# Ledger of designs, part 55: designed miniproteins, single chains, continued (3)

Each design is a single chain, and the fold is of that chain. pLDDT is the mean over its residues in the fold that is shown.

## One batch from the design tools (miniprotein)

Design m9897
Fold by ESMFold2-Fast:
Structure m9897 (fold): chain A 71 residues (1-71)
Amino acid sequence: MASEIRRRAKEMTIEELQERMANTPEFSRERGLLAVELVVKDGMLRGDELDDQQVETMLTVVERARREHAE
């Protein structure tokens, strides 16, 4: 599931990601993954290429926040 969401998000433009997030329930795993990809794409457009480790760190933080909210 998460892998498919990330794959689709990578194919989206910043505008498409913003629209998808607006239509995605808050605190959902999908919204968190879309938010991370939006940050990555914004960085890439500014010439600030995030490495895989930085992306994985953001995904870990988002997943942790989701679990904490569920508690």
Scores: mean pLDDT 68

Design m9898
Fold by ESMFold2-Fast:
Structure m9898 (fold): chain A 65 residues (1-65)
Amino acid sequence: SMEEREKTRENARKVLDEYIQKLKENIENTTDPVKKRSLEKAIKIIEENRDALVEAYAARPVEVK
């Protein structure tokens, strides 16, 4: 249903936000400028594609046990 799909989207948003937070923590814990740049690029890619990632998760036609 649309209601269940919206709950799935909300959960996907929370998961993505937590992942972004972990990447930011990794930036704080590294002194390597190359690694920092890589992590910053990863965050930007996720943020730029956030809606698409949420939609893909909500539309996922897979059963996970």
Scores: mean pLDDT 77

Design m9899
Fold by ESMFold2-Fast:
Structure m9899 (fold): chain A 70 residues (1-70)
Amino acid sequence: MAKVTVYRPGRVASAKVYEKDGKLVVELYYEDGTLIARVEADSPEALQAGVRKAVELARRGETGEFEVEP
């Protein structure tokens, strides 16, 4: 399972990947370094699915919290 939070609409320019509290985390950013979305997952497969969904949602202007299955 991945938890996806989209804060802002727009196109992703960069990403940071790290581990926090036993979870895999990806933060997605605008070119200026502003945070667009955050994905937290318990597995690499869930993380990949969550990142794909976050990019799609941000591009469509959909903000909020979502749960994504791999």
Scores: mean pLDDT 84

Design m9900
Fold by ESMFold2-Fast:
Structure m9900 (fold): chain A 65 residues (1-65)
Amino acid sequence: SMMERLRELARQLNEARMTFVNDGSNRKKAFDEMQRILAELRSLGASDDEIADLAVEEHQRQIQR
């Protein structure tokens, strides 16, 4: 359950990052969402390196399906 929550947050982080990069009109909102998701991931005990690895893994899964 905790791993599923971490993966879901990593997916949400990737979606917010995509909006931040691609949608200038929603850039500030996307940035604020990224910061909120990062804070939640850290509160669940994930290190910055673990967050980066999870984000990469979920991005790869999303590209492949």
Scores: mean pLDDT 83

Design m9901
Fold by ESMFold2-Fast:
Structure m9901 (fold): chain A 70 residues (1-70)
Amino acid sequence: SLPSAEELVEKAKEFIKQKDYAAALSVIKDAAERYPNSEVVREFLKEVAEDESLPKALRDLAKKLLEKLE
């Protein structure tokens, strides 16, 4: 079965918690590509984009993906 939007968001959060930002970037990109109309993905991308404690690369990806969803 394909992972749900919620499952991909939780997986990305787990990688962020582990500081595995490369894996988090991959999962975030996959979530946005598979679920472009998901409110859960959109809200998660906004949280990532605004979280100054996260690496700039992760925040920049979230901002770029949000622009594609609007």
Scores: mean pLDDT 84

Design m9902
Fold by ESMFold2-Fast:
Structure m9902 (fold): chain A 96 residues (1-96)
Amino acid sequence: DELEKSKKLKEKLLKELEELIEKNKDKLSQRGIDLLKAVAGVEVDNEAVQEVMKKLPEVESLEEFKELLQTVAKLSEKEADTVVEILLELGKKLEE
C-alpha cells in the first residue's frame, strides 16, 4: 500500500527533523522552525514561509535557496546556513 509507505516515510522524516530542530534550537527562530516543518510537508500558517514554498520549485541551487530564505523569509545569513545544514542532514538520514 503506497499510502502506508508514504505515512511511514513521513513519520521518520518528522521525527528526524524534530531531533535536528531540538539540537539547533538556539540558532533557529520560530520562522526558521516553521520553514523547516513546511519543507517536511507540515502545513504552517506563516505568509513568509508560504511564499518561500511557492518559489521552492524554481530554486536550482543551494545559493538560490539561501538567498530566498534571506530575502523572502527574512532570515539572517547564519540562520539560513543552519536551515540548509539541517535539510542536508535530514536528506542523508532518509537514505538509510
Scores: mean pLDDT 79

Design m9903
Fold by ESMFold2-Fast:
Structure m9903 (fold): chain A 64 residues (1-64)
Amino acid sequence: PLVVPDAAEQAALRARLEAEIARARAAGNEKLVALGEQQLRLLDLVAAGRVDEAIALARELEAQ
């Protein structure tokens, strides 16, 4: 089941994910950058309560 983190947890996860994306960019790892950007989109969908779209994106990420 998809659990929506509280606002503080969402902010912390976003900050960590943005830092990971920045490190991947510095390393030239385009695949990790793309994956990180998709994970940010997933967090945005969860935060907006768009659960069906979040589940669809999560399944797409699992297929990679």
Scores: mean pLDDT 76

Design m9904
Fold by ESMFold2-Fast:
Structure m9904 (fold): chain A 93 residues (1-93)
Amino acid sequence: DEERKKKAEELLEKNKKEIEELVKKYLPPELIKKIKELFEKYKNGELSPDEFLKELAELVKKEKLTKEQLQALIGLVAEEILPELKKEAEKEK
């Protein structure tokens, strides 16, 4: 998990602009709303990390996300979830 998180951060830093363009170009507003509702439930503690990942996987499967939409989703997760994880880690220091 630590290696995957580090690699995700490096990819996000290198491709921030591409991720933002993919989100705006390939994710329709209704899909963004569903993704943000999952993020809100996770942030509010309504979903555990395992439940959150399961819900994301089901969303991907149900909505039949393309390769580009999957890249946009990964970018959006990194933008919305990584800052919250960093805040949580800093509070526990």
Scores: mean pLDDT 72

Design m9905
Fold by ESMFold2-Fast:
Structure m9905 (fold): chain A 86 residues (1-86)
Amino acid sequence: SGAAARQRLLDAVPESQRAALEAKLQEAADLMGTDADTVAELLRRLIAEGRSISQALAVFSLQLPKDYVETGTSDADIARAILAAS
């Protein structure tokens, strides 16, 4: 579900960055005329279809927090976290 996809995406980032990520999801939702849960579900589907996380995020002009990337977390780990939303 979209709510599950959003929660898994938020859980994949550091607590200090969750509000900023949630704001970015809402900005994308506003631009598309939808809600943040729908944007998160679309991100999950794009990754499930074989898009890289960078390609999926670029569709919505989203970027993950820089400090999350700098912790050495791989794109595969981020993709697994998002795809775990059922």
Scores: mean pLDDT 66

Design m9906
Fold by ESMFold2-Fast:
Structure m9906 (fold): chain A 73 residues (1-73)
Amino acid sequence: MGRRYVDLAERYADLAERYAKEGDVDGAERYSELATRYAGDAGGIGLRDGDRETVERAFEYARRAKEYTEQAK
């Protein structure tokens, strides 16, 4: 389960970066929020299951998403 959420967080973080680079504030914010939500879900599941790799990946995608949200503001 957590792996699916990590994969979604990565995909949405990549989309947020693309929209931020294009100057699409609404797109960057929308995909950053989705990336953050899925990263949070993945991190929680990873912590419960003791899956350190999932937790570390989730943390990284959450950080990227937050950075793109700040760039979009």
Scores: mean pLDDT 76

Design m9907
Fold by ESMFold2-Fast:
Structure m9907 (fold): chain A 73 residues (1-73)
Amino acid sequence: SVDDKVLDRLFDIADVNNDGYISKEEFIDFMTSHFGFSEEEAEKLFDEADTDGDGKISKEEFYALYKKLASKG
């Protein structure tokens, strides 16, 4: 879908080192720069999205987080 293509592009932008995951630092920079979140808000969202506690977000976790944020506002 168009949404999936948009999310894929956003993930690629956030995944600065192209390792297939978003680090906490990359996520904070992305959320503050593109969505206007504070660093504290972005850190809380990262910790919530990192369901396996490995310190990184997968593409699927990123999509789930985006859909959740879109539903809230």
Scores: mean pLDDT 74

Design m9908
Fold by ESMFold2-Fast:
Structure m9908 (fold): chain A 86 residues (1-86)
Amino acid sequence: RARLEKLAEKAARDLPAYPEENAEEMHKLTKEALLKFLRENPEATELDIELAAGVLSIQMGVAITHNIPISVEEFRELVEKVLEGM
């Protein structure tokens, strides 16, 4: 439990964010969403957190590479889709 919460916090902090002005809000949303996911899914594992963080990092990496700014609202929708599935 505590270990998974620390992983969620680390994943949120290590997440690349773009544009930089939204970074704080994006990191907060990621942490909140991962902690909520752990609370709602007691069977969730370290691998689930790593996979969610990995998918989000790839998506943000693509946005950064193509200079496509993501709004906080768009990011919230992305996080929801990643954690709840398509």
Scores: mean pLDDT 79

Design m9909
Fold by ESMFold2-Fast:
Structure m9909 (fold): chain A 67 residues (1-67)
Amino acid sequence: SMALEKAFEKARELTRKLQAGTATEEEVRRLVREIARNAKEAGFDGEAVERELTALADKALAARRAA
């Protein structure tokens, strides 16, 4: 599925940007929404994906600010 492929591509981009510290909070939020949307198109629970990734992103961004 093209949607599943796009979800994985965006997930890799999010991971890379979080590891590099290059993403703004706005960019992180946008990538999370894009991953969730593509996951939903691929037949997954997009709302659950968005909630879980938002929680993980919030923790990563908070850790980056506290460092």
Scores: mean pLDDT 83

Design m9910
Fold by ESMFold2-Fast:
Structure m9910 (fold): chain A 108 residues (1-108)
Amino acid sequence: SLDELVEFVAEVLKISKEDARNMIKDLEKYFKKKITTISEFLTAYYRLLEDVYGRDEAIKLFMKRVFGVEVPDDKLEEGEEYVERLQAAKSVEEARKIIEEARKKFGS
């Protein structure tokens, strides 16, 4: 499960597996909790962005970095729905489907 999590993080964020492992560890230290699932990682990553940048910018950055899509200001509510759906994803396959749906809605 940890190797699957690391592979998912590296794939989605377009970073090395080493950088993905370090990011997971940094998030665990920041929130003082273990991260073992995709849902736990995505929730922690979004909360870090929200803590640092505020809600609206966190939605934009999460959508850009994780989904690869630009969300305009008038569609932030729709972007937040995709962030919430992805945080609730139970598998890599479900997460990939949610990402693909968002790409079709916000990008070509």
Scores: mean pLDDT 87

Design m9911
Fold by ESMFold2-Fast:
Structure m9911 (fold): chain A 115 residues (1-115)
Amino acid sequence: EEEKLAEVRKIADEIARSTDPDEAIQLLKRATELILSLENPDAQKAALGYLVRAGAEAALRMPTQEQADRVIDAIAEAVKKVYEKIEDPELAESTANVVRKALRDMVERRRAAQA
């Protein structure tokens, strides 16, 4: 458990520094598989929090809104998969949609402020 959480944290740090959407998405998928292999739901939620924060930083680093949206969609998918395991499919879908909207709104506001 602790070794897997340390690996998720390491991948999250790499995601946060990523400027390539394909690399960020690949790292998000890898970290999501590690989170899904954890047995403690509280640890899964904490690790997912690291991924969402790191993914948001990666999305903000993307050159275009379309590239940022691809990263945001990958983050929302990670949220959905984790919540499907620890909660229920309806809550997983609604939570993923809330995260996707919040991250898109954040990126759009930040880009508008740079105009």
Scores: mean pLDDT 83

Design m9912
Fold by ESMFold2-Fast:
Structure m9912 (fold): chain A 94 residues (1-94)
Amino acid sequence: SVEEIKEKLLELVEKIIAFFEEHFPEERETIERLRELYEQMRKTEDVQELIALVREFKSLVEEFIRRHALSREQLEELVKLLAEINELVRQLEA
């Protein structure tokens, strides 16, 4: 169901935010932006708005990866979480 996919998406989004809070606590502006998108995702009942918010969240994370030197382990963890998010977004679009 859409509700089950949304719950899984929110869990993955929370894991990425927790990753940033643990490994990049100084990146307060980025963390605040990610948290704001999470709250909007949590509150929306519109699937198209949810997809748009997840895409914006993903774009911010991907931009962070491009602009910062991450360790191989950190990069692998974020890429894995983003791949899981991409799969769930495909399920919402089906």
Scores: mean pLDDT 89

Design m9913
Fold by ESMFold2-Fast:
Structure m9913 (fold): chain A 79 residues (1-79)
Amino acid sequence: SNDEKIEAWRAELLARLDALKAEAEARGDAKGVAMLDQAKQYLDQLADWMKKNKYSQEQIDLIKAKTEEALAELEAAVR
């Protein structure tokens, strides 16, 4: 189902964010940790919103692409 696909995608991105958070914590980067926690909260809200509003596959793919681009920028900013 689309809900299962959205949950699988959420799990993948949360794992990536958790790894970045562990790296930031090891450096003592409190600002980076806070930014990553906000990104995790946003991802949770986004995934729930996508499931609730029954987005088309095309809409889901577009949101995934934009979210992954934003995550790459966040990774560059915190590393």
Scores: mean pLDDT 84

Design m9914
Fold by ESMFold2-Fast:
Structure m9914 (fold): chain A 89 residues (1-89)
Amino acid sequence: VVVVPDEDGVAERVREAADRGERLFVVRGYPSPLKVQAAKVAAERGLTLITEEGPRVGDHVGFDQAMRGYGAIIVPQGELDKAIEEALK
């Protein structure tokens, strides 16, 4: 399990985690273009990506839909810490 606090280089970090045999990758914060790319890489490598819901306005709806389309798990806003705790048990 890999947990990162931000989206900087997230797609590359997902690739590195998959190369190490990691099965779960958690990214804090809301859906974004960088996280959509990370979700695509995770899907290609068979790794599960988890993040939290963003606001249902503007481009955030599109990013959320794209990430879910690649198989990312998007938890309700504020529930990411619970998802991390469950994944680490």
Scores: mean pLDDT 75

Design m9915
Fold by ESMFold2-Fast:
Structure m9915 (fold): chain A 80 residues (1-80)
Amino acid sequence: SELEAYKELKLSQLRAFATLIITTLGLSEEQRERLEKLLKETEEKLKKAKSKEEIDKIYDEAVEEMKRIIQEQLAEEAAK
C-alpha cells in the first residue's frame, strides 16, 4: 500500500541517519543505547500510524530527538 511504502521510506531514512551518527561521532554507550531505543519506539509508532500526516509527525519527533542525542554527545565531549 502507499501508506505502508511511505512508512518504510521514513524508517529507512531514520536508520540511515542513525548509521551516520554512530559511524562518524563515536557515541558513548549511553547515547548509543538511547539511539537504539528511539529507533525501536519509532518503528512501533509508525506501524500504528493511520495517515501520512501522522507518519510525518512521528518522523519529525524522531529527528528532533536524534538532534538532541547529537547535542548531548557534543556537550559531554566539551565537558572533558
Scores: mean pLDDT 85

Design m9916
Fold by ESMFold2-Fast:
Structure m9916 (fold): chain A 62 residues (1-62)
Amino acid sequence: MSMLQAQERILEASRAGDAEAARQATEDLAKVLGDKVIAQMLGMAIARAVGNEAALEAVRRA
């Protein structure tokens, strides 16, 4: 999975309100980047921009 594909999956999951998909996509982003903290920061920014609290919490937990 590319960095762009992982970010797109976080965006899609956040828009759908799919907390588990958002969490998994954030974990995939962390594997691509090799940095869990940066992946969580990017995922939280995406989920926050969408305004979905469940997705934001799931990304924070990833």
Scores: mean pLDDT 80

Design m9917
Fold by ESMFold2-Fast:
Structure m9917 (fold): chain A 72 residues (1-72)
Amino acid sequence: AEEKIKKAEELAEEGEKLKDTNPKLAAEKYRQAARLFEEAAKELQKQGKYDEASELFDRANELYFKALQLEL
């Protein structure tokens, strides 16, 4: 879970840096980050860490929404 969270945070930051210059690539980075947060959240659920998993699902949903807004 921890490695996926770190990679997701790095991808989200890359997306943020690209959003004004390359919104299509930024949206792709946000979706990749969101997917990794979802995978990490599922791993935490299997460990009984439901509160931490919920926070990561929320972060994933926010990133999917940001990606959608860049492609509208």
Scores: mean pLDDT 85

Design m9918
Fold by ESMFold2-Fast:
Structure m9918 (fold): chain A 118 residues (1-118)
Amino acid sequence: MKRILIPSNLFTPEQYKKFIEKLKELGIKVATGPVKEGEVYIASPLVFTRDPNISEKEAIKEVLENYPIDLVIVTEDFKDIEFPEHVKKIVIPKKRSEPLTDEDIENIAKKVAELVKE
């Protein structure tokens, strides 16, 4: 089982759907309920924190310290966050304020598939 952390609101609902569809095309099974063997779990850091005033950088750090995350996807704004050695990182070469293209979503999905299959 692999756990992937993505920032809150990284994708619009339509972009998230395209991302999941592309992962499925690449042979990656994403959990839609209880995680089964061979499936990938995708979550945002705000799902794990109860502090409404926490910054997203702090939320990501707190999640990485307390939960077994295998892969983190971050925008350029968050590239300087220190990750534990066992955690893989994908940096999107865009700031959070910049809209993702369909090509960006496809490239992110391909990188996720490569890192999850290792």
Scores: mean pLDDT 72

Design m9919
Fold by ESMFold2-Fast:
Structure m9919 (fold): chain A 91 residues (1-91)
Amino acid sequence: EEELIKEAEEAIDKAMEELVRAEKENPHDKELLHGTMTAAIYIAMALIEIKRKDYKGALEFLKKAKEAVKDIPEVVEALEKAIKAVEEIIK
């Protein structure tokens, strides 16, 4: 379980790095910036739920974050890794 939590947190850190990168590379893309801000909020909520051991709540927020950033493949890939790790904890 601890290894899967670490895997999820590392994937979330990667997703946050890619969000910051997307913002810096696309400072005039308002639609992309709205998506990254929305995803950042859901990622923060997911991290709170992981710390509370509410892995089902974390999974819901990670899926909402992924939906907000569909157009940023690097963030989607990182979030999918986090989702997979959290799903393995729930099994």
Scores: mean pLDDT 84

Design m9920
Fold by ESMFold2-Fast:
Structure m9920 (fold): chain A 87 residues (1-87)
Amino acid sequence: SLLDELEELLKEINENKDNFEKQLEILKRALELVKKMPENPSEEELTLALALGFEAQELYKKTGNEEAKEIAKEITQIVAKATKKRR
């Protein structure tokens, strides 16, 4: 399921905290999964997507990698759009 895939990616990031290149690759996969979220995602899916966006922002802060910054921005925008539809 999407939830299981998001959980696995977050686990992989936590297992690769010393490998910035691997973290970036995992975050690229995370962005593609977040783009596939349903129009009305579950609270759990939104929570995991936000956690992955936070990890991308942390990677940017540690490395200055602009690609990580863009991933964080895109994930945040997708989550914001999903939460707006709940209004």
Scores: mean pLDDT 83

Design m9921
Fold by ESMFold2-Fast:
Structure m9921 (fold): chain A 106 residues (1-106)
Amino acid sequence: SFEEEKQRFIDYVVAALADPALRAELADFYEEFAKKSENTIFPKENIDILKELAAALRAGASPETVRELLEKIDWRTLPFVILELGPEYSVKLAKLYEKMAAAAGL
């Protein structure tokens, strides 16, 4: 289901936090995502959450804090934003997802 896919993604991000290099790569990703999303259909409130998430990742925030921020994002609008950013960005996200899945032991 949609909820299962969302929770799986969040679980992968949380698992990745144990790796300092992957945590830094995730921070870079969300910082860039926030910046690129400023000219898309993504609401400002969601862009601000992405900025807060990137800052929390860089600061070494707890898994609980990271999970809470991820759950605040509008996951229903997210696929349309990713589509608007284009195929290069979709490939970048897919590669990050593979790294996170590997960190989760999958």
Scores: mean pLDDT 83

Design m9922
Fold by ESMFold2-Fast:
Structure m9922 (fold): chain A 60 residues (1-60)
Amino acid sequence: SSKRELILKITKEQFVLMADLVDKRLQARREGTEEARAAAEAAEQAFQQRIDRLNAEAAA
């Protein structure tokens, strides 16, 4: 697929989740705490669950 076509397929929800993931990752690196690492992992799981739901819907 073209690069533009790929970008257009990313929903606002996916952009928001990706932004949160990046923010939590940067905080975890800066703070170095277990709590910050756990928050980053939770953000990763939220983003992955969104992708999994879209893939499941596409397969149906």
Scores: mean pLDDT 74

Design m9923
Fold by ESMFold2-Fast:
Structure m9923 (fold): chain A 74 residues (1-74)
Amino acid sequence: MSTVERMDALIARAMDLLAQYAASTDPAEKAALLAQINGILAQLRDLAKSLPPDMRAEVDNLIAVLEATVKELS
């Protein structure tokens, strides 16, 4: 699996988890989902280190948007 394919899969998973987080009413479930989302964001940042600077900047912007979305939903 290429780095780009792995990143696409992680982004899709983060979006699915964000949807579950927004829909959940259980504080324990929300905490578990938030931990999973933060883990994926950390994996995306780590994978971004192997990308060219231009692609890294684009991914960093995407991660910032995902982090802002989590903050809005919290």
Scores: mean pLDDT 81

Design m9924
Fold by ESMFold2-Fast:
Structure m9924 (fold): chain A 61 residues (1-61)
Amino acid sequence: SARERGDEHFQRGERAFEEGDYQGAVEHYRLAIRYYRDAGDEDGVLEAVRKLSEAIEELEK
């Protein structure tokens, strides 16, 4: 389902973030947001947006 695909990309984003791959985390969180929106999962969207913002901040010098 779209929600399961969102969860999968969210988890991959978390793993990328933990490994210091902030660019990879950004890409996975963006995909998670898209799938959560398709699923109508507002809580999933909000959490993925929060994580995306954290990953973007890490990309700033």
Scores: mean pLDDT 88

Design m9925
Fold by ESMFold2-Fast:
Structure m9925 (fold): chain A 108 residues (1-108)
Amino acid sequence: MVEELVAEARKYVDEIEKNADKIAELTPEFADEIRSLVDRIREAFDAGDVEGLRKAKEELINVMRKAVAYLAKKDPKKGFEAFSYLKETEKNLDKAIEAVERARALQA
């Protein structure tokens, strides 16, 4: 059951990567930092590190907010699209964190 919860939660990590990569493609200036933070989220998730996930979430969302704001000043339409990807990333991060917390509680 714990292994099944973690396997289902991998779908959230995949959605995080997908949405974050869409912002990285729209904002090449932020792409390397966004992708590096997504890698840290994967590592923290695989390690069951809730605190690492929370820290990586805060850093990723902060960078993505800056990227979206930068894009919106140059192209408001693309900025709006990027904002949707940011919201989906945040939603899936919250679900991934909740799943890891639940898995840890079941092992206690």
Scores: mean pLDDT 85

Design m9926
Fold by ESMFold2-Fast:
Structure m9926 (fold): chain A 64 residues (1-64)
Amino acid sequence: TDGEIATAFAERLGITFPGLLREGLRGPEVRLLQQMLAMGGYDVGPIDGVADRRLLDALLAASR
């Protein structure tokens, strides 16, 4: 459920994923999302293009 909420919120930010955003997903879309959240002041950890729990938690926090 958290992955579904996170994916929907990322899509509202203009980032489209080929499937569910979840831990372990890699790609330029993940890197862009990390950059956008970091610019917004959220703790996403390193901008490495790898989705982890910290990125998902930051997305959920931003969606509230």
Scores: mean pLDDT 75

Design m9927
Fold by ESMFold2-Fast:
Structure m9927 (fold): chain A 84 residues (1-84)
Amino acid sequence: VDPAVFEGEVLLALAEIYLAVSRLALKRDPSPETKKQAIEDLKKAIELYEEAIRLFAPVDPQGAAEARRNLEYAKKELEKVEKE
């Protein structure tokens, strides 16, 4: 296993956790405080997806493409939360 691919996979998994936590928190409590925390968690997920793409791009084009799709989803979720 390429160390960069492994690191990228770990960052992808961590980004998924932040995305899931933001969605779960908003589903349980759509308060302004929870919305603020969800925005921060979504921003962290976006940052982690961008880093994963950087690691995948030179060695794993498939992994990079999957991470880019997840990044777009996270950005759309952030936009929705910020507008609500």
Scores: mean pLDDT 84

Design m9928
Fold by ESMFold2-Fast:
Structure m9928 (fold): chain A 95 residues (1-95)
Amino acid sequence: SSREEQEQRIADLVVRVIDEQGYAMRVIGLGASAGIDQSKINEVRDILSEINKILRQLLEAHENGQDITPLYKELEKKIEELRKKVKEILEEVHK
């Protein structure tokens, strides 16, 4: 059913967010140790904060029976932004 499918998608999304955040935190720790500019590290921290906020809003919308689609799309966009910024830091560390 669409409800079971949505619940599974949310469960998978939560796991993905936890994994992406854990990876990002390890990369910015490495970047800080390598002397990467604090402004770049702060950009990643800001995106992590935004991801947490959107995820909380999405979970609240789901519990209230609201359409999660706009928040789901926003969260996917923020995860892609996180991946790009994390990759930039990692590439700079390995120069």
Scores: mean pLDDT 88

Design m9929
Fold by ESMFold2-Fast:
Structure m9929 (fold): chain A 82 residues (1-82)
Amino acid sequence: MLSKEELEEAIEEILEDYRPLLNEEQLERLRKLLEEMATTPDREKRIELYKEMLELILREGLKLSEEEVKEKFKEFEEVVAK
């Protein structure tokens, strides 16, 4: 498993892709969600955290409508149900 420092570096690489889309507060929220996902052994909790991350990126980052966000969540749930 990655060291704490290596995990932080991996999270920063993911955040770099979203820096053009998210402000500083939103990037800090995303970092926190990624850290919790990486340290959570419970699959159900990881799925919840992933949904929170997806909502943050789609709604606040990409500024998608509520209807578009709902369709993306539906697509995600169909994939998870497989």
Scores: mean pLDDT 75

Design m9930
Fold by ESMFold2-Fast:
Structure m9930 (fold): chain A 96 residues (1-96)
Amino acid sequence: NPLEEALKKVEEQIELYRELKERLEAGTPIEEIIEWLKKKKETSDEVTRKFLDGIIKRLQQVKNGEITRDEFIESLDALIEILEERKASLLKKLNS
């Protein structure tokens, strides 16, 4: 079912962004977060690998001082909100 597959992918992305936010808020070193995501890439499909690469690139910008940790956390809150709305939309379609 394409809707169930889409829901699963959205739920996986929400969980990843929440775990990423928790690590950032806890003051986990950026290098440790990048290593964690690189390990996830090794067992991920191509779509998930591209998604993780985008996050790693953003973390590299935090490490380089191009953006702040707080700015990245704010962007994650916005992304989680968008994905939660997408999840709600998919759940309504599945229950129709």
Scores: mean pLDDT 86

Design m9931
Fold by ESMFold2-Fast:
Structure m9931 (fold): chain A 79 residues (1-79)
Amino acid sequence: PEELYKKGLEYYKRKDYEKAANYFSQAGDVAEKELKNYKLAAEFYILAGNAYRQAGDRKKALEFFEKAMEAIKKYLKSK
């Protein structure tokens, strides 16, 4: 997920927010599914939501913020 996150940051700095969001989303999926690190997944989903908001895609931004909340709930239940 670190390489995907770094790629997302590169595109975010270039204001290519859709590509940034796609990389942050992929980083979140890897953190959730492969690492079972729900806190890290939530952080990446928040970054994806913010990137979609910057891209003007409010619907996808909301979907990723909801995904982040679900990851946080899983994190809290795993403690």
Scores: mean pLDDT 84

